# Designs tried in a protein design run: designed miniproteins, single chains, continued (2). Part 104

Each design is a single chain, and the fold is of that chain. pLDDT is the mean over its residues in the fold that is shown.

## One batch from the design tools (miniprotein)

Design m7604
Fold by ESMFold2-Fast:
Structure m7604 (fold): chain A 70 residues (1-70)
Amino acid sequence: DTLQHSQQLAIDSLNDRKNQVNNDTSLSTSDKNNVNSLLNQAKTYVSNGDWSSASSLYNQANSIKNSGLS
């Protein structure tokens, strides 16, 4: 129960991040697509309990998002 709740909170946070990316006018369509793909993969890893892989993908997504900010 607690683990499932933690996974759902993480998925909700990843969905919030996708919304932030979609609202980011400084990102190209290509960068938005890449970030959304990485965040979707991170959600799959969270659902499987693989927090390490999810964290790695989240960090890659954030690197793309941050590089698009001027």
Scores: mean pLDDT 76

Design m7605
Fold by ESMFold2-Fast:
Structure m7605 (fold): chain A 81 residues (1-81)
Amino acid sequence: MEEVVKMLEGMIEYAKEQKLPEEVIELLERAKEEIKKAKSNEEIIDILNRLKQELQKKAPPFVAALLVHEIDEVIEKLKKE
């Protein structure tokens, strides 16, 4: 939980510093709030998979690739718990 929230906070800071579209920032902030309300690792993984899909549609391709890679690393860690 804490590691996932910190990852999203880092991504939000990156998005703000790079002046990425507001839609991308809103997606990351929404995912962070949904993860805080999640009751299981399965729910967190589902939220992260939906976030990956939305980032691929709305973020610039290079940014989407970077963010999706970081999300995939966290999903793999959650699956080992």
Scores: mean pLDDT 82

Design m7606
Fold by ESMFold2-Fast:
Formats: C-alpha cells, sequence, structure tokens
Structure m7606 (fold): chain A 94 residues (1-94)
C-alpha cells in the first residue's frame, strides 16, 4: 500500500507540474503541495492526515477543471485527479 500510494502521488505531482508549464500555475502548485504533504503523512504513518491532504488536492483539481478552457491543461488536471483518487482509495483501505 504505502509504496503504491506514493508512486501514484508522484505521478499526480508530475501531471500538476506539466499543468503549471501550460499556464495553470496556481492550481498546479497547490495540487503538488498537497500531494507532497500526503506523501509525508503516509511515510510517517499518519493515514488520517494523508486522507485530508488527498481530499484537498482532489477538490483543488475539480475546482480548476470547472473554469479551465485549455484542453491540454484539462487533460493534465484530469490525469492528476485520477492518480489522486487512486491513491486515496489505497490509503482508505489501509
Amino acid sequence: MKEEAIKLLQEAIKEALEAIKLGATEAGRKIAEEASRAIEAIEKGNLEEAIKHLEEAIEIAEEALKTEKDPKIKEQLEKAKEYLREALELVKKA
């Protein structure tokens, strides 16, 4: 569980960084920050804190997707959101 969730979060961070390069700077940075905090919480064994950071990152991605018009940015944000959701399900089952 821990290694798989961390790998998914690292992929979410990569997609968020690509969204930043395309112009979604604020949303991408916030997603990467919350995903990084979730990794730290998982490594410390604080799964409740990890869930809170994962849910926050997903909410940020969903809000950004509501207003984003660039299809390439939307694709990167959707990929980040998918990785975050998969990581959240793994952490919740632990």
Scores: mean pLDDT 88

Design m7607
Fold by ESMFold2-Fast:
Structure m7607 (fold): chain A 75 residues (1-75)
Amino acid sequence: SLDEHLAAVREEGKRRKLPESLLKLVQAAVIGRHTAGRPPPPAEDLIDAVIKAVKETAALGHSDIATQAVKELEK
């Protein structure tokens, strides 16, 4: 279920000591995929993908939307 997947993501996030802002972004991705009727990937894979995407997007500077999301995340 959605709640079980969110719990798994929170548990993995605590193990990795993820900041609250990044954890919220991962949880939003889980909710978005579930709401769209698509199963989310395993918690560890999703967390790794989100971290990688955030780092790459910030380094490239090619997405104003992603840059805005990173600024909101740093708030």
Scores: mean pLDDT 69

Design m7608
Fold by ESMFold2-Fast:
Structure m7608 (fold): chain A 93 residues (1-93)
Amino acid sequence: LNPGIVAADEAALKAADPAALIAELRALVAELEAERAHTTDPALRRALAELIALYREAIAALEAGDYVAAARLLVESQPALLAVAAYRAVERS
């Protein structure tokens, strides 16, 4: 999933295969959950938990066909995504 899609309107999200998008987000949530389980940094663990929660809400919105809510949730996830990326840059091995 390209992060730029979070700026897309309802028509763009609807035009994308919603089943494929849901599958991609679920795979991403599974990877984030695995990372959280192995993380020793409490700040990264908190950032991962927040990002996971927002992505789960976005999945629920997509499953309900609420593409406007899904787009807003993906935009709202950007600060959490940036925090995870910043903490990942510091957390090594």
Scores: mean pLDDT 76

Design m7609
Fold by ESMFold2-Fast:
Structure m7609 (fold): chain A 63 residues (1-63)
Amino acid sequence: MSDEELREFIREKMRELGVDERYYEPLAKFILEEVKEAEKKGLLTVEVKEYAERLINALAPAF
């Protein structure tokens, strides 16, 4: 999955969860960086997309 595809997936999930549009870019950037860091460190026990979804679900209620 490309960075662009992952970013679009993150934005779509945030939209589904009712996150305010003003947080799409900062949250998408944060989640993308977290996913990349976890992948780089070999910490991904699930698919990249599933890990991103878990992070979104954990953070979205705060926004």
Scores: mean pLDDT 78

Design m7610
Fold by ESMFold2-Fast:
Structure m7610 (fold): chain A 95 residues (1-95)
Amino acid sequence: SMEDQQAYNASVTRLSLRLRNMNNSVFQATDKRLLDILTQAEETGDWDGAVEQIRELLEEAKRRNDTASVDLIRATLTLLSVLYPEQRERLEEIR
């Protein structure tokens, strides 16, 4: 499906970005924070809090002109919109 293709492309993009940024401490901190936010959302069901935190993380990355972190966050949002269709509308608003 189109959703399966979007999830695949987002996953490949995330893997590529991680491999290219293995020595980038700011990128690694952003990736870890995304994982922490997602883990907490899955554990607690607090997707409102997760959406707010991801929005803040994206705006921080944009302010420092951190293209790698922006691309990681956007690819993650695309993947999450496929994996959690009930959250799709909220996640798509973060762009």
Scores: mean pLDDT 88

Design m7611
Fold by ESMFold2-Fast:
Structure m7611 (fold): chain A 106 residues (1-106)
Amino acid sequence: SIEERLREEIKKVKKNKKEAEEAFERLLEDKNDLGAFLKLLQIAEEEKNWGLFVWTLEFWFETEDLEELREKIKQFYLDLGWSESVAEAATEILMKKYEEGKKVTP
């Protein structure tokens, strides 16, 4: 499952392991904890842990489908009050990182 894969990637985090474990536990208690979600993405990018990045996005958006993920990310930014053009630009940046990370994540 996505949860099991995310749990295993968190065990591999070296520099920010405690923060990653705490953020993951927060997401298990409240799957809408935006701060916990953003913390896991931040740690994944800082450590260049593309497995953690990919599985965090799939866990949060509850999808492994590229087109569904793209639409859900765009809606996420719109729900934060971002303009459509800014939301689309941010979605394309995030999707590029996701697709590149997916290629190196087994």
Scores: mean pLDDT 86

Design m7612
Fold by ESMFold2-Fast:
Structure m7612 (fold): chain A 61 residues (1-61)
Amino acid sequence: SMEELRANAETLLRSLPEERRRLLLEDPDAFAQWLQEEYGLSPEMARQLAAEMRRLLLEEL
């Protein structure tokens, strides 16, 4: 669900180191690829999660 996606994005974003936050801003496709490798997410789930995390991060700037 969208609510679950948002909650997961918020949880992961809070624990992200600065290096990964920078990657998310500069290269969201590379960030989505990293999510696939680290968490075993499908390409579709990784893209959706990365997009929501990036949206939240940009709202904080």
Scores: mean pLDDT 84

Design m7613
Fold by ESMFold2-Fast:
Structure m7613 (fold): chain A 84 residues (1-84)
Amino acid sequence: ALSDEERLERAKLILKSTEELVKKIREQKKNNIPQEDLDTIIAGLEQAIAELEEWLSRETNPEARELIQEVIELLKKTLAELKS
């Protein structure tokens, strides 16, 4: 099992990586994403949200919870943008 410090550092890393991923997705959307690639991206984002919500349900560290919630909200916003 990961320590509180290790989970907090992991949450920070995931937020940073998610911000970079979202930036790349937005750049790809400007160039018209093929439907098959779009469906794959959507499925990946939905899976990531589900996994993060499962982690959040078990997380007791307040700072890690805030970071995980920020990641989930960023992913949900990106998902909504892709489905529109």
Scores: mean pLDDT 85

Design m7614
Fold by ESMFold2-Fast:
Structure m7614 (fold): chain A 54 residues (1-54)
Amino acid sequence: HMEEEEKRRRLERLDEALKTTTSDFGKQAILWDRYRIEGKFDEYLKKLEEEAKK
């Protein structure tokens, strides 16, 4: 699928952004996007919901 090339490109850009980002919020936003791209988005959302419910 063309998705593979697009996914890799996005991950490369996120990796570059992660190297230049110093704020905790910025790092979390980048990691959130990585989770979404890698298919771990549901796990990340579940953690946020569980934290809010607790």
Scores: mean pLDDT 69

Design m7615
Fold by ESMFold2-Fast:
Structure m7615 (fold): chain A 62 residues (1-62)
Amino acid sequence: SSFADAAYRLAREHAAYMAPVGADKAVEALRQAGDAVPEGAEGFRRAAEDLRAETERRKRLA
């Protein structure tokens, strides 16, 4: 797939690895990565949005 698709998958894997540290920190890191790597920006942005939605859902359930 495109570079953005690859960035999305990489971001999701790293976000999952960072879950114990805090999902909000992972989301912020992905947003910063998107700014630093424009080619992957779309992928990182989508990963951050998905992670944010997941964390908000879990936060509401907790």
Scores: mean pLDDT 72

Design m7616
Fold by ESMFold2-Fast:
Structure m7616 (fold): chain A 60 residues (1-60)
Amino acid sequence: GPAGREGAAAPHRGAGAAAGMGAVDSGGNKQSGLRAAELGHQLGSSVGGGLAGYEEGLKS
């Protein structure tokens, strides 16, 4: 439901966007992309505010 999405989706979305922002995933290395995604996910979970900026970029 929406409550679950708000609690899980918000930081999760930001973490995914944060990992992509480094363009490491597009480097052509699956290992680098996976590591960047995991690091971005952990960092995004700590700084949920980052999702707001990245989500604005995706929205635009």
Scores: mean pLDDT 51

Design m7617
Fold by ESMFold2-Fast:
Structure m7617 (fold): chain A 57 residues (1-57)
Amino acid sequence: SADSRLLRELSLRFGISTRLGVRGLLVDPEITVRELLARGASREEAEAVRRAMLRLQ
């Protein structure tokens, strides 16, 4: 899906994991958003990731 592609691209670009945790346990989107912003992602990129993660949950 477009959401999975977005998460993969930003994960590779910023060197963070945006994937579901072990056994499908959901990663907290707010942790991922904070890590993206700390690594220099824009607010728009971080918000797109939050929305994509919530749609996949």
Scores: mean pLDDT 69

Design m7618
Fold by ESMFold2-Fast:
Structure m7618 (fold): chain A 80 residues (1-80)
Amino acid sequence: MEERTYEVSLSTPEQVEEAAQRLLDMWRDHRERGVRSELVIVEPPPEQLHTPEAQRLLDEYGRAMQRAIDEIARREEERR
């Protein structure tokens, strides 16, 4: 079984958007090709995780991921 791993660092807003797009791409690949995929978050070093900037990016990432999951669920329902 083919398995793909997407690795994203959460250092910029652009990387947050990339992570959300990767999730949608993973769903499409699974639907079209039956490929199993995983999204792996590369966390900053522990000393940087407590910064307000890192906390904001993680919060934005959580919201972006939830929107992508909701969109996937909606598309799956429409295709049945």
Scores: mean pLDDT 70

Design m7619
Fold by ESMFold2-Fast:
Structure m7619 (fold): chain A 68 residues (1-68)
Amino acid sequence: MLSEEERQQVKNYVLKLVPGAQIESIEEAEIGNEKLVNIHFVLDGKRLLVTISLDENNNIVDTKITQV
């Protein structure tokens, strides 16, 4: 589970990539040694998903944006 500081870092990262995004939810998943963070947000009335991959030190190593 991400700490409050790590969650805030992830939120700030998303807001820098997508200014004006309204964050609805943050979901965490662990697959092997990889931690995935799924962030659901709304931009201009459309729901979007950002999937962020974190390494063992919680550094962002990959980012994918998908419309849902």
Scores: mean pLDDT 76

Design m7620
Fold by ESMFold2-Fast:
Structure m7620 (fold): chain A 85 residues (1-85)
Amino acid sequence: DDENRKLINEAQDLVSQASLLVGEGNYEEALELADKALEILDQTGGSGLSGLLRVDALNTRAEALEKLGKLEEAQKDLEEASKLW
């Protein structure tokens, strides 16, 4: 479905940008993009590439949350990501 492919492509771009922002120390902006990516991925059904992008988004958000001192929220994201392995 073309619509689902567009959503997955948008989520992939957002996850990639969020990961770069984490590397640059822009943790708050990285959280905003990771949140948006996860919201989009919730619409895609969670299989195949969508599932892999969800793991990447959760790990990226967790790292940003840890750097911001939000350890409990980071642990929840890491636990969710581990269930998708």
Scores: mean pLDDT 84

Design m7621
Fold by ESMFold2-Fast:
Structure m7621 (fold): chain A 88 residues (1-88)
Amino acid sequence: MEVTEKIKEIEAKQGPEAAKAYAKKLAKEVEEFLKIMEPLFEAIEKKAPQEEIFKLAREAWEKLNPLQQEILETILKGWGIDVEKVKK
């Protein structure tokens, strides 16, 4: 489900204040996700050794929920990183 569609649904059914509260909650969840992911993103940007990237990706993986893990898998595949080595 797209985030934008969910916000519109909440606004239509519960009003604009409920939609704002949901958006703020979502922003906080995104902030926490980015904070967990920051060491991995820095390592990739610095072109760190593959073993360091795998270690940081595994540490992030353990802290993420299933939806966030799917997002991380997509990001890693986009960067050509072997996701199977991260999951083990």
Scores: mean pLDDT 72

Design m7622
Fold by ESMFold2-Fast:
Structure m7622 (fold): chain A 72 residues (1-72)
Amino acid sequence: DREELIAFAQSLGLSRSVAEALVDWLLANYDLSLGAIKRVIAESVGYLRRHNLPLTVENLKAAADALLTPLL
């Protein structure tokens, strides 16, 4: 559910516009379960917070891409 993912992202401190952009990008580019998308959002936000990086769409996409890159 798109609205559940947006609400989850907002609960982590993202604005609605940033949450919508991130969720729509993840849903368009990755075939993941709801739980997997929530995990990617949480890990991306956690990474940026640990490194004192701003929670921008660009930074969140970069963190998510790194998490979702094939490990082979």
Scores: mean pLDDT 83

Design m7623
Fold by ESMFold2-Fast:
Structure m7623 (fold): chain A 81 residues (1-81)
Amino acid sequence: SLEELAEQTRRAVREALERGFDPEAIANAVINAVKQAIDAGDEERKRRLALTAISVAETLEEMGAPKEVVDKVRKAAEEAL
């Protein structure tokens, strides 16, 4: 379900940040995945990745990532919706 996808995404991002992963690297990975889905014209994948990107942005913000990093992920999600 979309709720399970959101929860799994939040957990994965939180765990990655706790392990010392760079918030910018996490953001760039999601943004690139969204762009690839847009370029491929895959509407279903694009929608799922947009929802994933929203959950990533929310978790990054909650964990204290820079506003610029959070805003870039949110913009990518908006462009995919």
Scores: mean pLDDT 85

Design m7624
Fold by ESMFold2-Fast:
Structure m7624 (fold): chain A 69 residues (1-69)
Amino acid sequence: MKTVGEILFEARARRGLSQREAAELAGLSTSTFSKLISDKRVPSKEEAEKLIEALELSEEERKHILEAA
């Protein structure tokens, strides 16, 4: 199974976004996004919802991230 960081990395790449751009769209700092994408930190439920909306995650990816939060 893909980790939260792997899902975020792939979603960002699919959208053609840099880590900075993806973080800005989600209303997060680049530092926070970097920690999440590298699996050094688990997203809060609020952060997970912002990421789901900003990166246009699928229903499957959404469930996976919310389970980790």
Scores: mean pLDDT 81

Design m7625
Fold by ESMFold2-Fast:
Structure m7625 (fold): chain A 68 residues (1-68)
Amino acid sequence: MKLTPEQLELLHNRISEAVQRARALREAGASDEEIFREVSEWIDSDKSLSDEQKEYIKRVVRHALRSL
């Protein structure tokens, strides 16, 4: 996917925030399923992201959860 510099920065910031939120929830004792649900709801509420970008972030979070 070819993104503008502004879109790429936004995507990177959203990925970092999503992973940080996932880590905080994991530390608080939430299950992987609960973490993914909470993060997905947060991403889906972001009006600045396209559906393709939302799905990409969700895939990154799912992959990160397997490594945490």
Scores: mean pLDDT 79

Design m7626
Fold by ESMFold2-Fast:
Structure m7626 (fold): chain A 97 residues (1-97)
Amino acid sequence: SAAEEEEKLKKKIEEAFEKGREALQRMNVELYAQNASKEILGYMVQAIARYVFENEDDLQKAIRELQTLIDLAREMNLPQETIDYLEALLEELEKLG
């Protein structure tokens, strides 16, 4: 089902974010700060969303994947700029359906 595929994608993205966050926290760089980590994660989410937008041939699946990314970005309190970017991509896909 669409909901089952969405849950699988959400979990995979959450696992990727957690691994990314853990890697950033282990780096002895200025990015270990919570706000800096969220900004970097925001750019990573934008890159993933752009990849889905450009490479997912199933329009309905792409819409569901972007909606899941938006929900995850809100849940993680990522920057509003990231959420706005994802919503703009989603709106563009919805105009194609």
Scores: mean pLDDT 76

Design m7627
Fold by ESMFold2-Fast:
Structure m7627 (fold): chain A 82 residues (1-82)
Amino acid sequence: MVILTEPGITPAIILETYLKTHDISDKKVIILSEKEDPYVKRILEKHGIDYEFIKVEPGKAKEKINELKKTEDIEVFNLKSP
């Protein structure tokens, strides 16, 4: 499972660059954010990648990731700090 955090316009550009050398289309992809993001979604859709959006409370992203890591093999990509 791949978790994408910190979405936005610049994060979407970083993701597009990452996808040039990494294929994640066969993995479960989750966008984890306080707000729904159209920019990262557009990049994932352009590359034909299925994704889910999980809304988290402000400041709770790390707590949610740690909870999910207890039950799943998780790779986390912080899109503002790649």
Scores: mean pLDDT 75

Design m7628
Fold by ESMFold2-Fast:
Structure m7628 (fold): chain A 59 residues (1-59)
Amino acid sequence: LEKVREYIMKKYGASAVEVSELKEKNVYEGLLSVDGKIVRVTARVENGEVVIESVEEFP
């Protein structure tokens, strides 16, 4: 979980992010604020590395 949070914060330059584990194995959801928009990032952990699956911006 912390590894995914740190990766997302570093990649998107967010000062704060909320990360939750999804019911799917090794899949995590991150919610962060960038330029006044809410961004949802879905990430998977594979072989100890963080892989971004999708990025969705909310209006």
Scores: mean pLDDT 69

Design m7629
Fold by ESMFold2-Fast:
Structure m7629 (fold): chain A 120 residues (1-120)
Amino acid sequence: SVVEKAKEAYEKLFELASKVDPTAKISREEFRELLDALYEFAKAVKEAGFNALPKIYLVDAARIAYWAAVRFEGELTEEERKKLIELSDFFEEAYNTLDLPDEYKIYFKLASAALRYKAK
C-alpha cells in the first residue's frame, strides 16, 4: 500500500540519520544519502497523504532536513538544489496542512527556511 511505502521510506531515513554525528560537518556522501532519503520520504508522504503516518515521523524528517541543510558546506549540484527546493515546499505544505502544537510545527518552518536558504 502507499502507506506501507511511506512507512518504509521513514524507516530508511531514520536509519541513515542515526549513523551520523549531528554535531559535526556532514560529508558529501552523507548529504547525498540523506537528501535522497528525504526526497523519497516526501514523495511517499505526498502519495499517501500527510495524515497517513504518525505526525511525529514528519517532525523527525523536518529535524533531519534542517540538520542536513545547516551542517553541509560543500558545493551543490543542480539536481541537489532542485531537491532542496522541492523539500522546502514539502515542509511548508506540512506546516500549513498538519494540526499540531506550535512547538512541533516550528520544525517544519525551520526546515523549509534552511532548505530554501541552502539552495541559494
Scores: mean pLDDT 88

Design m7630
Fold by ESMFold2-Fast:
Structure m7630 (fold): chain A 87 residues (1-87)
Amino acid sequence: MSDDGNQGFGNFAAGRLQKVSQQASSQGTQMGQQDSSKGSQLNSISQQLQNQQQQVNSSPVSNQSSVANQGISISDQATTQMNSLMS
């Protein structure tokens, strides 16, 4: 049924997008007080990830794998950008 291994790709992508989005939002708020440019970029990343997470969660099962794959790619790119901005 719902949690017997069907947690697969869609759930993984959504969870990753949610986690990275929350980190970006927190870092954007904190960094924005010290560096407005970096804070703005982190906030933008957070919003992009939230939108993609919603797309993954709202996708029908026939398209879920493709949308989930895009979500993972976006979250990886976002993580790289966040690490660069925070370094």
Scores: mean pLDDT 76

Design m7631
Fold by ESMFold2-Fast:
Structure m7631 (fold): chain A 92 residues (1-92)
Amino acid sequence: STAPYDEEQALELARMADEGASEETIERLIEEGEEAIRLLEPLLEEEEIRRARERGRRVEREARERGLSEKSARLAGLLVEVSELLRAIARR
């Protein structure tokens, strides 16, 4: 395991949320992910933020291609973006 989350783990968590979570729960998780990014970005360099965002966007597209709802796909992308930001901090 190379967590906090690799891309496949984020996609699987988002798939499970799409199957079993209410829309309100998914929206809340999205809000929490966006807040985590807002808190973490000031601690990081522009290049680290850019790479995390690019990976998140790629995973969100992959989730949509796999047939997940728009909100669950966004959750998948946010999980990867937050994980990359946390990993960048941990390398310091």
Scores: mean pLDDT 84

Design m7632
Fold by ESMFold2-Fast:
Structure m7632 (fold): chain A 60 residues (1-60)
Amino acid sequence: SLVDLNEKVQQLYKEGRALVDAGASAEEAAQYVRDKGKELGVPKSILDTLAQAIKEYAAR
């Protein structure tokens, strides 16, 4: 459902940001989000958006 997808997306974004905060590179955190999101069945277009958001978060 859209609710389940949104919960997965929010959790992935939270985990990606936590990796950046812990000292992971933007590329490492973005790749983690892509790999885990793909495993969870999140569409590629949404994972591309999340990866970009994680990179922007890391660049702040």
Scores: mean pLDDT 85

Design m7633
Fold by ESMFold2-Fast:
Structure m7633 (fold): chain A 100 residues (1-100)
Amino acid sequence: DPLERAEELVREILELLLEAGEITPEEAEAIYEAFRLVLREGDLEGAIELLERSLLPAGKYDVLALFINLLDRLAESSPEEQVRLLELVLEHLKRRLENL
């Protein structure tokens, strides 16, 4: 199931960012709900609003920009393309965190 796989990949991405100290548990929950709005409902505008409410007050502009760009691409992708994109993002984040 591409949707179930995409949601699993989002959880893995968020767990990496939590372990790296890049986001809080509360921010991770908001980001996960933003991804669900795009993946399940195609609601890009609502997803961006949810991310901004969580990340702008925290000054996490780089994380916000990363996820807005990712959500925009996911909103224009098929379920199979969404899985491939999320796998590439997960691999890229793992590589970047290993080089710190």
Scores: mean pLDDT 85

Design m7634
Fold by ESMFold2-Fast:
Structure m7634 (fold): chain A 71 residues (1-71)
Amino acid sequence: SVAAEFEAEVAEFRKKIAEAEEKGLTDEELLELAEKLGEALLKKVRVEGKLDVEEVEKKIKEELEKLKKEI
């Protein structure tokens, strides 16, 4: 389902950030990585047309804001 695909993309995004955090990246490096990963995901979603681009963008922004508060 579209909802399951959306959840899988968000989970992969979160996993990549968590792996970078475990490797000891600085707060600035983590934010830069998260922004780059978010841009790559938005590009993929725009090209594939399977997911709602605005919902994906909103979720990426929410995850970035959470990361900023945790740092």
Scores: mean pLDDT 78

Design m7635
Fold by ESMFold2-Fast:
Structure m7635 (fold): chain A 87 residues (1-87)
Amino acid sequence: MELYEEALKALDEGKNEKAIELFEKLLEEYPNSKYAAEALAYIGAIYYHLGNYEKAIEVFSELLEKYPNSKYVPIAQAYLEEAKEKL
């Protein structure tokens, strides 16, 4: 999926804002795709690494609510706990 590949490239290049935009576009256009839970995991991780813990908590909570059976649930829970400790 080209949109997913473009988002990963932006992230690799340190273009965090661009990566978030591309992952959000993927979620808007393809909410039921196999990439949707992964896109939320990346968005949450980017916000966490930028120090925006409130936004990271919001995004990871959305992942747990909308994709409770995804393989990204354990990592989302770990980030959520760490982000809450930073507040």
Scores: mean pLDDT 84

Design m7636
Fold by ESMFold2-Fast:
Structure m7636 (fold): chain A 84 residues (1-84)
Amino acid sequence: MEYEKAKEEINKARKEYQEAQKGLDESTRKLDEALRKYKENPNDPKAQEELKKAQSEVDELQKRYDEAHKKINEALQKKIEALK
């Protein structure tokens, strides 16, 4: 039972990690697009706002990615302990 629970936690953590990675990839693409628009019109308040929003979104998703990575490592550690 303990081993099966650890396996389920690892699968759940892996899913969260993969989702966070996809989110980070998407937000990075949006940041690149916002940066391109900003370069075209650096004095446009809307372009400035979109760039700031995209940068904040990347920062938030990076934090979520780091949290998901920590969670998968914790799940793997629990699995190792369950095998002892």
Scores: mean pLDDT 79

Design m7637
Fold by ESMFold2-Fast:
Structure m7637 (fold): chain A 90 residues (1-90)
Amino acid sequence: MSREQLREIAELLVELERHPGVVVIREGNTFVVTNLGDPEARALVERAVARLEGIPGVRVERRGDSYVITLDLSEEEMKEFEEIYNELLK
């Protein structure tokens, strides 16, 4: 996976994390995304999920009212993603 693709994944996930109507629970390479019923938050989640589904190495599964986003990345790619993701969260 390219650094540009890793950055796009990180930017989409950070956008979800920053929205007050969205709850993101992270465990390792898995992100569980839930919107809190607000139409704006729901639209943001649906748009971000659609974009993430288009990226190689990203798997998205709908489970009830949540989306489970799994990053199927190598150890090196995960390390690079972590650096970008943590930088963007600050």
Scores: mean pLDDT 84

Design m7638
Fold by ESMFold2-Fast:
Structure m7638 (fold): chain A 73 residues (1-73)
Amino acid sequence: MEESLKEAEELSEEGKRLIEEGRELMEQGDVEKGAELIIKGYELLSAATPEGGREQGRYEAEKLIEEMRKKEE
């Protein structure tokens, strides 16, 4: 974790990429697939952080998905 800044950066970038792709899918109407990618993206962001980051990643994923569900009315 501490020894490899590059791995943390790669996980962070991949996580953000998945979140972006998830949002694009929701704009196309594929909310289910978009939510899956957003969850995976935030899980990768959590993995980029040693301890305690996983809780924040889950929180952010749930919050975003909740907001998207409300707009799906």
Scores: mean pLDDT 69

Design m7639
Fold by ESMFold2-Fast:
Structure m7639 (fold): chain A 58 residues (1-58)
Amino acid sequence: MESSLELKVRKLLEENPDASAEEIAQEIVDSYTHLTPRQKERTIAALVPIVEKIKAEL
């Protein structure tokens, strides 16, 4: 039921549990080297709430 993106977020939080949601989101989008800077900014903004929700569940 979890997307591959949610699994990646959980893995990163397990490696660095005190990382901020913004830091986790940035690390994910940095792995997407094909994205433009504008696309990365948009993706980070979209991922932050998702990471915060997952972080709260851990």
Scores: mean pLDDT 76

